# Ledger of designs, part 34: designed miniproteins, single chains, continued (4)

Each design is a single chain, and the fold is of that chain. pLDDT is the mean over its residues in the fold that is shown.

## One batch from the design tools (miniprotein)

Design m13232
Fold by ESMFold2-Fast:
Structure m13232 (fold): chain A 64 residues (1-64)
Amino acid sequence: MSEGKLAEAVEDFEATRPDELSLKKGDVLEVLGRDPDDPDLVRAKSLKTGEVGLVPASVLRPVR
């Protein structure tokens, strides 16, 4: 997925680490890129709070 794409949380996700983002189903995020050390994680920015953190790619769906 290209950086700067919008994505929507398809389910709730609760952060278990300080570098993760907690999400509610329907939250919209800007995807900044995939983690090079873990391809199942993406760095994303919450459009609601402006916070940047790691989330599982599996809980996000691209929005156009």
Scores: mean pLDDT 76

Design m13233
Fold by ESMFold2-Fast:
Structure m13233 (fold): chain A 74 residues (1-74)
Amino acid sequence: SSAEQIRALAERALKDLEEGNYGRASMIAGMATLLAKLEGHEEVAELFRKAVDALSQGNVEEAKKLLREAIEKA
């Protein structure tokens, strides 16, 4: 399901952040934003977009919080 796919992307992005792979985490969160928008999950898409914005500002903890919230709502 799209929800299962979105959750898997969020979990992968979180793992990449924990491993210090910030570039890959940002790329995955960007892809998840597009997928969530395509599937009509606007609230989840906004959470991923905010996570990408947080990462661009170096705010890793805010990005992790937003990704966890996306998992809960997917």
Scores: mean pLDDT 86

Design m13234
Fold by ESMFold2-Fast:
Structure m13234 (fold): chain A 97 residues (1-97)
Amino acid sequence: MSPLEIEAEINIALTRMMINLVRKQIEKLEKLGALEEAKELREKLEEVEKLVEEAEELLKDPEKVEEALKTAEEALKKALELLREADEKLKEVEEKL
């Protein structure tokens, strides 16, 4: 197993963890009645999930390991940005109560 393949697998795993955290924040927004904010975050989450699936598919091809790593890194970056956005939206909704 190459170091790049291991790094890609770690980034995929971390991204899936971030996706689960974002889902929990979306559920909190829905509970507070922020349905439009929750919908926007769900649409962005679907884009991140698609990138993770693409990275996993690329990782099956030994010749595409570098492409898989780049896709996994992009997915993780977007997941972290989305988690921050979800947290900010949740705080804003709570403050408007």
Scores: mean pLDDT 87

Design m13235
Fold by ESMFold2-Fast:
Structure m13235 (fold): chain A 60 residues (1-60)
Amino acid sequence: ALSDEQKKKLMLILLYRIAKSASELVAERSKDPAVKAENLAAAKELEARIKELEAELKAL
């Protein structure tokens, strides 16, 4: 069974993956260059946080 800490990190990774996918979809579908740039930047930030959490999870 997964520990509570592992479950929490897995849930956070899942939530950030959903948020990243949503930001990428908005960037793809938007006609506004500013909205595209903002959402691509958000997706990159979320990807960095996902990688950080995955590294933390692997260290448990």
Scores: mean pLDDT 86

Design m13236
Fold by ESMFold2-Fast:
Structure m13236 (fold): chain A 55 residues (1-55)
Amino acid sequence: MPSRATAEEIEAHLDTDGVPGVLDAANAARVIAFQRAFGLPETGRLDAATRRALT
């Protein structure tokens, strides 16, 4: 998708130490639900495998 650059920006921000939303349970739960639906490891993060599934 042309949004690849946008997804990469988001990933860079999530990888930055000290981001304000470090333990946002709601967002983690959404990611886990997505990972479970697609049979991916349930890490609660936008891992490479999760990102590929989103593409």
Scores: mean pLDDT 60

Design m13237
Fold by ESMFold2-Fast:
Structure m13237 (fold): chain A 92 residues (1-92)
Amino acid sequence: SAAGAAFAKEAIDLAFENGARVRIRAEGDTLTLELEGLPVTVMTALALQGIGLQLDGVPVEVRIEGDRLTLTIRGLSPAEIAEVEAHYRALQ
């Protein structure tokens, strides 16, 4: 979904702005983002935004384990996945 792809790009932007480590994995229509070392306030804001998208019917899962935030976004088109991956590469 456009909302899921936009959320993934926002999470990547916030991670790079805060010097956090980003790992991206794509599997079929699913994109998994692992973000490590985000400030607690930024991690909490992203987690709440992801839960809000879930409540609006966007297939987003949020998991927090210590200093790691995992965002799993499903139902993405190949073009949406390619867009998020291109965005990530441009920031490296």
Scores: mean pLDDT 87

Design m13238
Fold by ESMFold2-Fast:
Structure m13238 (fold): chain A 70 residues (1-70)
Amino acid sequence: SSARQQAVDYLQQAIKAIEQGDTKKAAEYIKQAMEALGASEAADYWKKLAEEDPELAKRMAKVMIRALEA
C-alpha cells in the first residue's frame, strides 16, 4: 500500500513537471515511482519517453495512477 501511494505521488509530480516544461525533472520523478514499485529496469525507458514524447509520458503516467488506485 505505501509503495503504491509513493508511486502515485511521484507520478503526479511527474505530470506537474511535464506541464511546467521540465521533462528532466519529470523523468527523475518517474524513475522514483518505478523504484518504489520495484521496477527500476523500466526507469531508462520512461526517462527516454518523458524527454522524447512528454505528452505520451503524461498520458501513460495517468493510466498508471488509475491502475495503482484500483
Scores: mean pLDDT 83

Design m13239
Fold by ESMFold2-Fast:
Structure m13239 (fold): chain A 79 residues (1-79)
Amino acid sequence: APSREEQEAAMEKRLREEIARRVAELERLGLPELAARLREVVTRALEVQRNGSAEERQALADELAPAGEEIEAALAALA
């Protein structure tokens, strides 16, 4: 069975690939500021996932939920 570190690396790779697609989509739509914000949010989330407690992960999720909704609303408005 793979180690916890190997599983974490695989999940980080998948998340990075998904975020890269969303960032590219935002850049194509002419929203480089939202693309930069999404990269910043993901970098922070990965850092808390690696080194943070369950409480820190929950607090970050609560803080970032409005940002996710803002990005989704902006994409919907441009569709």
Scores: mean pLDDT 70

Design m13240
Fold by ESMFold2-Fast:
Structure m13240 (fold): chain A 61 residues (1-61)
Amino acid sequence: SHMEERKKELEEIAKTMAAMGKSLGLTEEQLVAFARREAEELGLSEEETEYLVKTLREEYA
């Protein structure tokens, strides 16, 4: 479904961001702040942004 495809897109974005954050030595909170800024610039909804952040935190733990 469209919603399942969108969630997969957000998961891939989160994995890419997590890999970048680890490479740059960012803290989880710095990476989350970056992700929220990028989500705003990409025009993600609040629900999409929270899903991105949740997935990102899981990848970074």
Scores: mean pLDDT 85

Design m13241
Fold by ESMFold2-Fast:
Structure m13241 (fold): chain A 98 residues (1-98)
Amino acid sequence: ELRETLQAIVDLAEEASKLAKEAGEGNEDARRQLYIKLVALGVLLSAADILGLPQEDVERLRTLLKKAGEAIDAGNFEEAQKYLDELATEARRLLERA
Protein backbone atom coordinates (compact mmCIF):
# COMPACT_ATOMS: atom_id res chain seq x y z
CA GLU A 1 0.00 0.00 0.00
CA LEU A 2 1.38 3.41 -1.00
CA ARG A 3 0.40 5.15 2.26
CA GLU A 4 2.21 2.50 4.34
CA THR A 5 5.32 2.83 2.14
CA LEU A 6 5.30 6.65 2.45
CA GLN A 7 4.92 6.36 6.25
CA ALA A 8 7.90 3.96 6.32
CA ILE A 9 9.93 6.48 4.26
CA VAL A 10 9.04 9.27 6.75
CA ASP A 11 9.97 7.14 9.78
CA LEU A 12 13.21 5.86 8.23
CA ALA A 13 14.31 9.33 7.05
CA GLU A 14 13.72 10.70 10.59
CA GLU A 15 15.79 7.81 12.06
CA ALA A 16 18.54 8.43 9.47
CA SER A 17 18.61 12.16 10.32
CA LYS A 18 19.15 11.30 14.02
CA LEU A 19 21.91 8.82 13.07
CA ALA A 20 23.60 11.49 10.90
CA LYS A 21 23.73 13.80 13.94
CA GLU A 22 25.27 11.01 16.07
CA ALA A 23 27.76 10.09 13.30
CA GLY A 24 28.80 13.77 13.11
CA GLU A 25 29.53 13.55 16.86
CA GLY A 26 31.97 10.66 16.20
CA ASN A 27 29.71 7.64 16.75
CA GLU A 28 31.02 4.96 14.36
CA ASP A 29 28.07 2.60 15.06
CA ALA A 30 25.67 5.41 14.12
CA ARG A 31 27.63 5.95 10.87
CA ARG A 32 27.32 2.23 9.98
CA GLN A 33 23.58 2.22 10.79
CA LEU A 34 23.16 5.41 8.73
CA TYR A 35 24.49 3.67 5.57
CA ILE A 36 22.10 0.73 6.17
CA LYS A 37 19.16 3.18 6.52
CA LEU A 38 20.10 4.94 3.25
CA VAL A 39 20.05 1.58 1.39
CA ALA A 40 16.64 0.79 2.93
CA LEU A 41 15.34 4.25 1.91
CA GLY A 42 16.39 3.55 -1.69
CA VAL A 43 14.45 0.26 -1.63
CA LEU A 44 11.35 2.01 -0.21
CA LEU A 45 11.53 4.71 -2.91
CA SER A 46 11.57 1.96 -5.57
CA ALA A 47 8.53 0.39 -3.86
CA ALA A 48 6.71 3.78 -3.88
CA ASP A 49 7.46 4.07 -7.63
CA ILE A 50 5.97 0.58 -8.27
CA LEU A 51 2.93 1.44 -6.10
CA GLY A 52 2.11 4.45 -8.32
CA LEU A 53 3.74 7.48 -6.70
CA PRO A 54 4.08 10.05 -9.55
CA GLN A 55 7.49 9.88 -11.27
CA GLU A 56 8.15 13.60 -10.55
CA ASP A 57 7.70 12.97 -6.79
CA VAL A 58 9.84 9.80 -6.85
CA GLU A 59 12.68 11.70 -8.59
CA ARG A 60 12.42 14.57 -6.07
CA LEU A 61 12.80 12.12 -3.15
CA ARG A 62 15.61 10.22 -4.93
CA THR A 63 17.49 13.50 -5.48
CA LEU A 64 17.29 14.31 -1.74
CA LEU A 65 18.51 10.80 -0.84
CA LYS A 66 21.40 11.11 -3.36
CA LYS A 67 22.42 14.50 -1.88
CA ALA A 68 22.33 13.02 1.65
CA GLY A 69 24.58 10.13 0.54
CA GLU A 70 27.01 12.53 -1.17
CA ALA A 71 27.15 14.67 2.00
CA ILE A 72 27.89 11.57 4.14
CA ASP A 73 30.67 10.45 1.74
CA ALA A 74 32.17 13.97 2.08
CA GLY A 75 31.94 13.80 5.91
CA ASN A 76 29.33 16.61 5.98
CA PHE A 77 26.88 15.05 8.45
CA GLU A 78 25.16 18.41 9.16
CA GLU A 79 24.38 18.73 5.43
CA ALA A 80 23.21 15.09 5.39
CA GLN A 81 20.81 15.85 8.30
CA LYS A 82 19.37 18.75 6.27
CA TYR A 83 18.66 16.56 3.21
CA LEU A 84 17.23 13.72 5.32
CA ASP A 85 14.94 16.18 7.15
CA GLU A 86 13.80 17.58 3.76
CA LEU A 87 13.17 14.01 2.52
CA ALA A 88 11.00 13.26 5.59
CA THR A 89 9.07 16.54 5.12
CA GLU A 90 8.42 15.89 1.40
CA ALA A 91 7.39 12.27 2.07
CA ARG A 92 4.96 13.49 4.77
CA ARG A 93 3.39 15.96 2.29
CA LEU A 94 2.93 13.13 -0.22
CA LEU A 95 1.42 10.91 2.51
CA GLU A 96 -1.23 13.61 3.22
CA ARG A 97 -2.24 13.49 -0.48
CA ALA A 98 -2.15 9.66 -0.85
Scores: mean pLDDT 88

Design m13242
Fold by ESMFold2-Fast:
Structure m13242 (fold): chain A 105 residues (1-105)
Amino acid sequence: MAPVIKRIEVRASETRVETVVEMEASKDQASLIGAEALHQTLREQPLVTGGKVEADETRVVITLDLKGASLAQGEEIGRFTAEQVREIALKLGGEVKGPVTVEAV
């Protein structure tokens, strides 16, 4: 069964970004999508100092710790993480439905 991304919601602050992915996937697919998106974000985003992934068949949450970021930079990092989720799901033969939304918290 191919993964289906239903919605991606980014919640950004100057110190933390949370990317919440609503999906339909196997636990292994969800874990892979979350872990790879975190890995790519850590490599490409110098203001990200660490992060974690929580994943199940219906939801992935990628939490990033930021240092020295503005709110706008946090939002940009969250959009980057959302795009990584999208690209990985598509590479797995999946589909991406619905919007990416970004809010400041």
Scores: mean pLDDT 87

Design m13243
Fold by ESMFold2-Fast:
Structure m13243 (fold): chain A 82 residues (1-82)
Amino acid sequence: MKHKEEGLEALTNSDYEKAIEHFEKAIKENPEDATAWTALGIAYYKLGKYEEALEYFTKALELNPENVIAQAKKEEVEEKLK
């Protein structure tokens, strides 16, 4: 729980490497947390790592297909990879 909050704070501060570390810990504790997978994808997207971002948004949607943020971000990343 706290790792996800710390990751979101790091994203807000544009500390994407720190955000990734916190979200990876959150996923290790709860691998079914679609929100943590989505946030990890956003952090990689912000670093310009679009292939990794796509993978993580895909994982988030496998866990929660109705996640509108992950759907929108996946489409945005796919457009970047064209």
Scores: mean pLDDT 83

Design m13244
Fold by ESMFold2-Fast:
Structure m13244 (fold): chain A 57 residues (1-57)
Amino acid sequence: LPAAAALAEKLAAAAKEKGVEAAKEEFRPEVEALARTLSEEEATEAADQVLEALGKV
């Protein structure tokens, strides 16, 4: 999903500069807003994209 990919890039960039914990707190409202608009299948794909960007896949 393009929106999930863009959010994953923002999280990865912030995590490299501030650490993963600070990045998650900074972008938590955007993650929650996106999650509420996605189907169960789309939410799983979005989560995988975020985890891959953070190096945890």
Scores: mean pLDDT 70

Design m13245
Fold by ESMFold2-Fast:
Parts: C-alpha cells; sequence; structure tokens
Structure m13245 (fold): chain A 83 residues (1-83)
C-alpha cells in the first residue's frame, strides 16, 4: 500500500536527520514523496516532505543561507499550487 511505504520512508528520513545524515534524509524524503503521489495525496504534501528534508539537510551542513533559500522556494511553490 503506497501510504504505508510513504510513512516508512518518512520515518527513515527523520532517523537520518537525527543521525546527521542530510543526504540520506533527502533521499528517503524524495522516495516518500513519490509514494504519496502514487497514493493520490495532494502535490503540496509531497513538496512539503521533500522541502522540509532539504532544509534540514542544509541546516545539518551549517548552510543557513541555503536553508532559507529552500524555505522560500518551498513557500512559493505551495502558493503557486493553490493559485
Amino acid sequence: EYLKKAEELAKKAEEAIKAGDGKKAVEYAEKAAEYLKKAGAPEADALGVVGAAKVAAALIEGDFEKAEELRREGTARLAALRA
């Protein structure tokens, strides 16, 4: 079932963030987003999962400027989807 796979992958992304592995967190979040889309979840939910993981990865690397840029990009994409 696609939702269960998305939940498992989202949990793995959280575990990767706690371990300080931003690259792995983004990888799991992208896979979770793919399963969310297959399950018929809103595109905003899929974008939110990937966006949050990318921001967390940038913060783990200490790149606060990139984290802020990714946050702004995510907000703009969500606004475009709701237009």
Scores: mean pLDDT 79

Design m13246
Fold by ESMFold2-Fast:
Structure m13246 (fold): chain A 80 residues (1-80)
Amino acid sequence: MSADERVSEALRRAEELLREAIDAEEAGDYEKAEELRKEAVDIIYDALHNDLGLDPDTARELAERIAALLESRIKAQRAA
């Protein structure tokens, strides 16, 4: 699997985890929601740092931003 394929797969997996996090939050399971969000950020971070070669600080900042954007899009889609 190429680096681009691994990054695409990581983003897909992170989106799935964020969908589960939103479901957990809506059910009142805030602990599970935070655990799933952390896992999604870690998956994105690993792809950015290990597969794309970004430095740890940049990879973490971008991973958190990407996760927040993905969650925002999912919430917007569900509200429609």
Scores: mean pLDDT 84

Design m13247
Fold by ESMFold2-Fast:
Structure m13247 (fold): chain A 60 residues (1-60)
Amino acid sequence: GRSAIEEEIERLQREAVRAVLAGDYATLARLLREIAELHEQLGRHEHARRLRDQADKYAV
């Protein structure tokens, strides 16, 4: 079963895809940081670090 946190990650990932399609990289960077924080709450520290690194590449 999925936790509420995992469901929120999936929701934010769908929003991130929409941001990419819109060319809105500032929104993408914010969403990646939000997703990273949720992975941290699940103890997925390496996954969270990689997402933050990706977000920094899209930051304006």
Scores: mean pLDDT 85

Design m13248
Fold by ESMFold2-Fast:
Structure m13248 (fold): chain A 55 residues (1-55)
Amino acid sequence: SEIRELADAAPPVEDTSDEAIVESQYLIWAGVEKAIGEEFSEEEVERLREALEKA
């Protein structure tokens, strides 16, 4: 069973502070952008960036 790993990964951020949330989002976005760039072509990544800018 992976109950222990679930508990460990569950809530690393018990502090629901605005600062922590904003910082986490930036890190996630940076990781996603890098991953997409590796699988998709440069042209497709540019289109995705434009769509995100509209949102």
Scores: mean pLDDT 57

Design m13249
Fold by ESMFold2-Fast:
Structure m13249 (fold): chain A 76 residues (1-76)
Amino acid sequence: VSQADLDTGVLAVQYAVALRLGDREALERVVRRLEELLARDPENAEAWRLLGDAYAALGREEEAAEYRAKAAELEA
């Protein structure tokens, strides 16, 4: 397991907690941290998918669709 895999797992938990609490600022922090992670590990499909899910939770469906598509392309 790489550090990027561990970081992605931590961010997935933080996303789930923020979503359950309806904490928009926490969701925005998860987005920023995922963007930082993806700058270091741009082929991390799980991180792209999580970024899409976080954008969807923020009501930003166009960005959500684009990032989910990126995750699917990396898994193909």
Scores: mean pLDDT 82

Design m13250
Fold by ESMFold2-Fast:
Structure m13250 (fold): chain A 74 residues (1-74)
Amino acid sequence: STAEEIRALAERAIELLKEGNVGRAGAVAGMAAILAELAGHLEVAELLKEALRALNEGNVEKALELLEEAVELA
């Protein structure tokens, strides 16, 4: 299902972020955000967009929290 795909992408972004791969984590989180938006999962899409904003600000801890919330909601 689309929800399972969004969740898998968000979980992959978390793994990449824990590995220190911020660039790949951002790319995967961005893919998850687009998929969530297209599928009408607007609250999940907003959490993923906020996670991307946190990554752009260098706030890895906040990004991780937001990605974990997106996984729970998806």
Scores: mean pLDDT 88

Design m13251
Fold by ESMFold2-Fast:
Structure m13251 (fold): chain A 61 residues (1-61)
Amino acid sequence: SALDALRAEMEALRAAFRAGELSLQEVAEWAVARARTASPEEADVIGEALDAMYREHLARA
């Protein structure tokens, strides 16, 4: 489903962020752009993933 595909994409972005391949800013910019055309369910998935990455960023800083 589109929602499952989005979850997989968010996990891939999170993995790249953890590996240092993408900055949090780059992920956030992508997420904001993607969320503009998202369904409410898709927006929730994006928000949850972004929140988790923000918490990880704060823990590392």
Scores: mean pLDDT 81

Design m13252
Fold by ESMFold2-Fast:
Structure m13252 (fold): chain A 55 residues (1-55)
Amino acid sequence: MSAEESLALVRRGAEELVRKGLISEAEAQALIDEARRRPLSADEADRRLTRLATR
């Protein structure tokens, strides 16, 4: 997965979690910033988003 695809996936997931009220915008932005520095695999992105949603 490219850096752009990874970032898009993380951003989409984070925005959805903020919309549902499961995480803060600050938490979403921190994950997006991490994905900008280091591309995440689809599985890693999903696991990170799931942990934030269930924490």
Scores: mean pLDDT 77

Design m13253
Fold by ESMFold2-Fast:
Structure m13253 (fold): chain A 55 residues (1-55)
Amino acid sequence: VELGEEAREALERAGGDPEGAKRLMEELGLSPAQVARLAGASEEEIEAVERGTRL
């Protein structure tokens, strides 16, 4: 998925709304780690998301 700009803007809009972030992940079919990566998160932040998410 190459929705970097659109996904980042949508994540920022949903970043203040956890429900919006969940819906975005469902609509795009992205894992939380992929969502964090698209939002420009650091490698440490992506790793923390993966640790917090039971896949």
Scores: mean pLDDT 59

Design m13254
Fold by ESMFold2-Fast:
Structure m13254 (fold): chain A 73 residues (1-73)
Amino acid sequence: MEKEAKEMAKSVATVGSRTLEERGVPEASEKVKEAVFKAAEKALKEGKTPEEVMEASSKAAAKTVREAVERKR
């Protein structure tokens, strides 16, 4: 379970990083990875289900991407 949730978080982080690179803000890729992994770890510590871990990770990635793109504007 925990390892599987971490693999899902890694996939979400990879997608977020590619999106940032395509939008010309590759420096924010590490922030996306950090946000995704922190959200996944927090959810796992709280005993959330794998689905909830993936949702938290996806929300963290989306928020970080949005903030990075908005700041570049």
Scores: mean pLDDT 75

Design m13255
Fold by ESMFold2-Fast:
Structure m13255 (fold): chain A 72 residues (1-72)
Amino acid sequence: LVAEGNELMDRGEEAYEAGDYEKAIELYRKAKELYEQAGNEAGKLYAQSLLAKAQGKYEEAERLHREALELA
């Protein structure tokens, strides 16, 4: 689950860098679900941060990223 979430996060970043924000959003959302199932709260928050960033919600993304770092 965590390793699968990490793989989806890597693919999401590739999609984001390519400008495919819709695909990045889908991949980050799936990664968040996998981290949630694994009980990895830090991974879940980090995935939510990247999801928010891909949606243009930069303030929310920064807040979630900070929360994820505090748990890691």
Scores: mean pLDDT 81

Design m13256
Fold by ESMFold2-Fast:
Order: C-alpha cells, then sequence, then structure tokens
Structure m13256 (fold): chain A 86 residues (1-86)
C-alpha cells in the first residue's frame, strides 16, 4: 500500500513525470496519516524539478519537521541539504 505508492512515485520521478510523482507521494503521505518524512522529501524534490521553488521549500521543511519527530537522521540531513541548495 504505502510501499506501492512510494515505488510508483519514484518511478515517475525517474521518468521525468513530476506531476505523476507528486500524486503518488501525496498518496503515500495520506496513507501514513502524515507520518512519512521520506515521502515529504520526495514531494519537495518533485516540486523542485517543476521549478516550483516555494512549494519545494514548504515540503522540505515539513520533511525536516516530521523526520526530527520520528528520529530519522538520514532524512533530516537530506532535507537540510536540499533547503540549503534552494
Amino acid sequence: KVIEATRKGIEALKAGNYEEAIKYFKEAIDLTGGRNPYAYLLLGKSYEKLGKIDEAKKWYERALEVARSLGRPDVVAEAEENLKKL
């Protein structure tokens, strides 16, 4: 369920289908009740690829917040680097 949505999102992101990737990552977030820091991170990346920098920043900040609350240092580090790069 969550794994399937995340997998489809990653496939779409790799294929350059950024709008499709956004749809799947939003599904993954919804399926976890908002407790999916990696899906927020990938959602930020998808918006960044579309040139929607304000949206990318919003989702990276949420990835950082959720990752910190869940003890996910890998996602914290990646979200911080992506925010710094924007």
Scores: mean pLDDT 85

Design m13257
Fold by ESMFold2-Fast:
Structure m13257 (fold): chain A 88 residues (1-88)
Amino acid sequence: RALELVEQAREALEKAVEAAKEGKYEEAVAYYRKALELIGEAARAIEELEESDPELAEEARRRLEELQRYVEENKEVLLEAFRAARAA
């Protein structure tokens, strides 16, 4: 559930960054939007999980923090892709 959503978000982010690096800007934007939706769902699932399984919630939160670092590391590439997609 929560971990599964985080993993799906990570996969979408990796595809977004890869598409951006390849100049496939519209595809990069689409994958990034999917990732943001999944991150939001994961965050909500983690909050629910914290009441029933705080250990698993902590693990999912750590993985979500890894995704946030991945976005920060690649934000310049992603922002350029968004700018290019809007210009098209």
Scores: mean pLDDT 79

Design m13258
Fold by ESMFold2-Fast:
Structure m13258 (fold): chain A 80 residues (1-80)
Amino acid sequence: SALAALPPEVQELAARAIAAIAAGDYEAAEAAIERLAELDPGVAEALRLAREYARALDAGDEEAAARAERRLAEALARLE
């Protein structure tokens, strides 16, 4: 995958952010994403949008979730 071709530090931070989002730990996800933004702004943006999508779903905000999902799809397409 395109993500597997990234530097190990970027992969580690991305994995940490994904795990935190999956666990609903949005503060831990934010910390990992901020560090990731210094190394790879594109991957950081995709993970910010993934966090926004997960948070919107958890809050029941269907409109915010739909916006984040569309923006996430666009960000992921740019990483190819």
Scores: mean pLDDT 81

Design m13259
Fold by ESMFold2-Fast:
Structure m13259 (fold): chain A 61 residues (1-61)
Amino acid sequence: SEELLREAEELERRAERLREEAAALRAATDDPAARLEAEFLDGMADLLLGMAAYLRRIAEK
């Protein structure tokens, strides 16, 4: 369905923004706190991408 595809695209865009933030944190400093924040952001991005993949799968119908 078109709605599910739009939701998947929104989740993918949010995941891309989180990955960009994580990459920026890693590039800016090797501070342990910033590295933990970057790891958290990457984890959230992976979760959102998993949700998007699920929505795309059910949208095939």
Scores: mean pLDDT 86

Design m13260
Fold by ESMFold2-Fast:
Structure m13260 (fold): chain A 82 residues (1-82)
Amino acid sequence: SAALERAEALAEAALAAARARLDALPEPDPALLARLAEAEALLARGRETGRLADFEEARRLALEVETELGVRELEEGVEKVT
């Protein structure tokens, strides 16, 4: 179905982006690696079962990884005046 194909493609794109960002880090956070692995497992489950919700959850988790990386980049860029 068009909805399943779109959901899979969006999940794949979000996962690829999150993975590329984590792979660029010399010491990626184990919690973010675990979250990405959960998203990858949901993508695989969606492909096996054809469940739209699994693709949507995979995309959501991948976007959460990207959001957390963005927050950490902002925190590292903020000079705390001592």
Scores: mean pLDDT 83

Design m13261
Fold by ESMFold2-Fast:
Structure m13261 (fold): chain A 55 residues (1-55)
Amino acid sequence: SRRDELIARAGELFERARAQGDVALALAVVDLMSRADELSDEEFEREVRRLEAQL
């Protein structure tokens, strides 16, 4: 599903942030995941894309 793809992308982003030692980005991904149920798929994708741009 769209949501499953976005969750997978957020997980990949978390692993990349962690590998790079980017604690702020890793924590931002954790915060986004904690709010996942509160967001539409469009809002979730926008946030994932915004955080991916910080890599």
Scores: mean pLDDT 86

Design m13262
Fold by ESMFold2-Fast:
Structure m13262 (fold): chain A 60 residues (1-60)
Amino acid sequence: SSEASKDLEEKAKIRISKEKDPKKQAEIWEGLAERRESLGDEEGAEKARKKAEELKKKAE
């Protein structure tokens, strides 16, 4: 559980670091949040959603 959640976050961060578009970065964070929530990591999902929301507002 914890290892799977960490692996998902690490992969998402790698994709984010290569992505220049804040809208696409927000989509990656939203995807991470959904996957973390499905794994029962509610705290990690909330943090990912907050980052996605911030990036979406920046992209506007």
Scores: mean pLDDT 77

Design m13263
Fold by ESMFold2-Fast:
Structure m13263 (fold): chain A 66 residues (1-66)
Amino acid sequence: MSPEERLREELERLARELREQGASLEDIAKAMAKKALELSEELNIPDEVTLAIVTEVLAEVARELA
């Protein structure tokens, strides 16, 4: 699995878990940002790639909540 794939899967899993707990989109966004920062440092993912993945996953979550 690529570092980018791992980041996406971890963020999607986190978002799903938080949604099941009744978290708001704002709370999910904050948690995802923190997780993305931690994982991007561990996996040495460029900031622009990390931002793109976070943005895509957040857009998916927002669409499902609409």
Scores: mean pLDDT 82

Design m13264
Fold by ESMFold2-Fast:
Structure m13264 (fold): chain A 77 residues (1-77)
Amino acid sequence: MPALSPLELAILRTLAERGPLTARQLAELLGQSQSTVSRHLRRLEAWGLVGSERDSAGRTLYYLTPAGAARLREEEA
């Protein structure tokens, strides 16, 4: 698996700490553009480190998968 960028690691950590979040909320928390965060979320989801679901308001929420949690632990070791 390719190395995670500092931003990708920060996305995984934020999802671990705060639970499911939209790309907009992640962008606001990380001081990044929504387009930048969305690009990295697509990459992380393609690798199975992040999943997505629709909330009752029709927003896409992203969450940390078990594989993402394991990868975060490896990167923080």
Scores: mean pLDDT 82

Design m13265
Fold by ESMFold2-Fast:
Structure m13265 (fold): chain A 109 residues (1-109)
Amino acid sequence: SEAVRYGREGADYATKAAESGNPEAAELMYQAGIEGARLAVESGTPDGRAALEAAELGKQSRDPRTNGTAAAVAMGAASQAAEDGHENGRIGAKKTYELAKKAAEAAGV
């Protein structure tokens, strides 16, 4: 439940940061998406690979909304891996939550 909470709250922070248009927030969301997706992939879940692809596409777009969506997908995949008992998923969910929260704080939201 804590990993699911991190995924949900992290996605909310990522969405707020994305809607702000703040460049520092966008960069932190790129980092959150990439780190969460990589840790989910290490858990061997198909959702982890999809999350990594979404994060890479978000990074290329320079659109904060696309970046926020990619980060939210990565957080969801990490949270699911954690619920399935994978330690890397738990680590990923927490790390992406912390980065998304910092992104929202940088955006002033």
Scores: mean pLDDT 67

Design m13266
Fold by ESMFold2-Fast:
Structure m13266 (fold): chain A 69 residues (1-69)
Amino acid sequence: SMKKKAEELLKQAEELSAKGAEAYRAGDTEAAEKLFDQAFKLRVEALRLLGKTDEADKLEETRKAVKAL
């Protein structure tokens, strides 16, 4: 159950990341930031559900680095 839920969240996060990248290429920086933030939150949630704490922590650090630009 938890594994299936996590897999669905990861799939949704990947789709949102792709949309975010498209928005950035189109010059829609505000839309891209919102989409990337949504994708980030879903991926962190999924990794936590899977017990992948190290991967979740790494993802949070990566996102902080990107936002610091």
Scores: mean pLDDT 83

Design m13267
Fold by ESMFold2-Fast:
Structure m13267 (fold): chain A 76 residues (1-76)
Amino acid sequence: LSEEQREALIAELRARAAELAKDPARAGLATDLSGTADGIERHPEAAELMLRRLRQRAAAEGDEATVALTDRALAA
């Protein structure tokens, strides 16, 4: 990811985490999204690994929007 793509991804992950956090049933996934954003910001070298783990969690929970988000990021 370029710096611009990375900043955009972090912003998108945080915005989605904030929306998901409004639903108590989605709080765990919201925490994983926030943690992934913070992790990528601190350790951009681990971005692919963190995105793959987030994708696995989102797929297991049936959250297609987060799956699509992580797929777009991994393709970039």
Scores: mean pLDDT 85

Design m13268
Fold by ESMFold2-Fast:
Structure m13268 (fold): chain A 84 residues (1-84)
Amino acid sequence: GDAKKYYNLGLEYYNQGKFEKAIEYYEKAIELDPNFLEAYINLAKVYVSLEKLEKALEYIEKAAKLEPENENLKEAVKELKEKL
């Protein structure tokens, strides 16, 4: 769907180091599909690359809430909190 299209555009901009454009398209993906797990995870990764750890934590916590049984997301939240 359109959410996946914007997510893929976000990935392309991220791979080019165009982080503000990557954020724009990942946010569009989430706007169309608020349950788009991978878009929240990649928004957190972009914010880590920008050294905006508080925003990275916000998005990874949203991802963890979408999959409460996902141990990898729980560990990512813990690791990011330890860096703040």
Scores: mean pLDDT 88

Design m13269
Fold by ESMFold2-Fast:
Structure m13269 (fold): chain A 78 residues (1-78)
Amino acid sequence: TEELAEKGRELAKKGGELAREGERALSQGDNKTAAELYKEAARKYEEAARLFEEAGEVSSAMLARKEAEKNLQLAEEL
């Protein structure tokens, strides 16, 4: 259970890193790369949410799901 939560945190961290890379690509006018990075960030956050749910970390799972939805929306708006 604790191991699943730890893995969830690692994936959420990776999602955040990918989202920041997407923001940098967007600031440089590379909308295609930004969209791809935001979609990848969303996938990492979705996987983190599943692991948090399995670990019983309801609050962390909810936050990860919101971050996944946000990043997917950012990609769709490009």
Scores: mean pLDDT 89

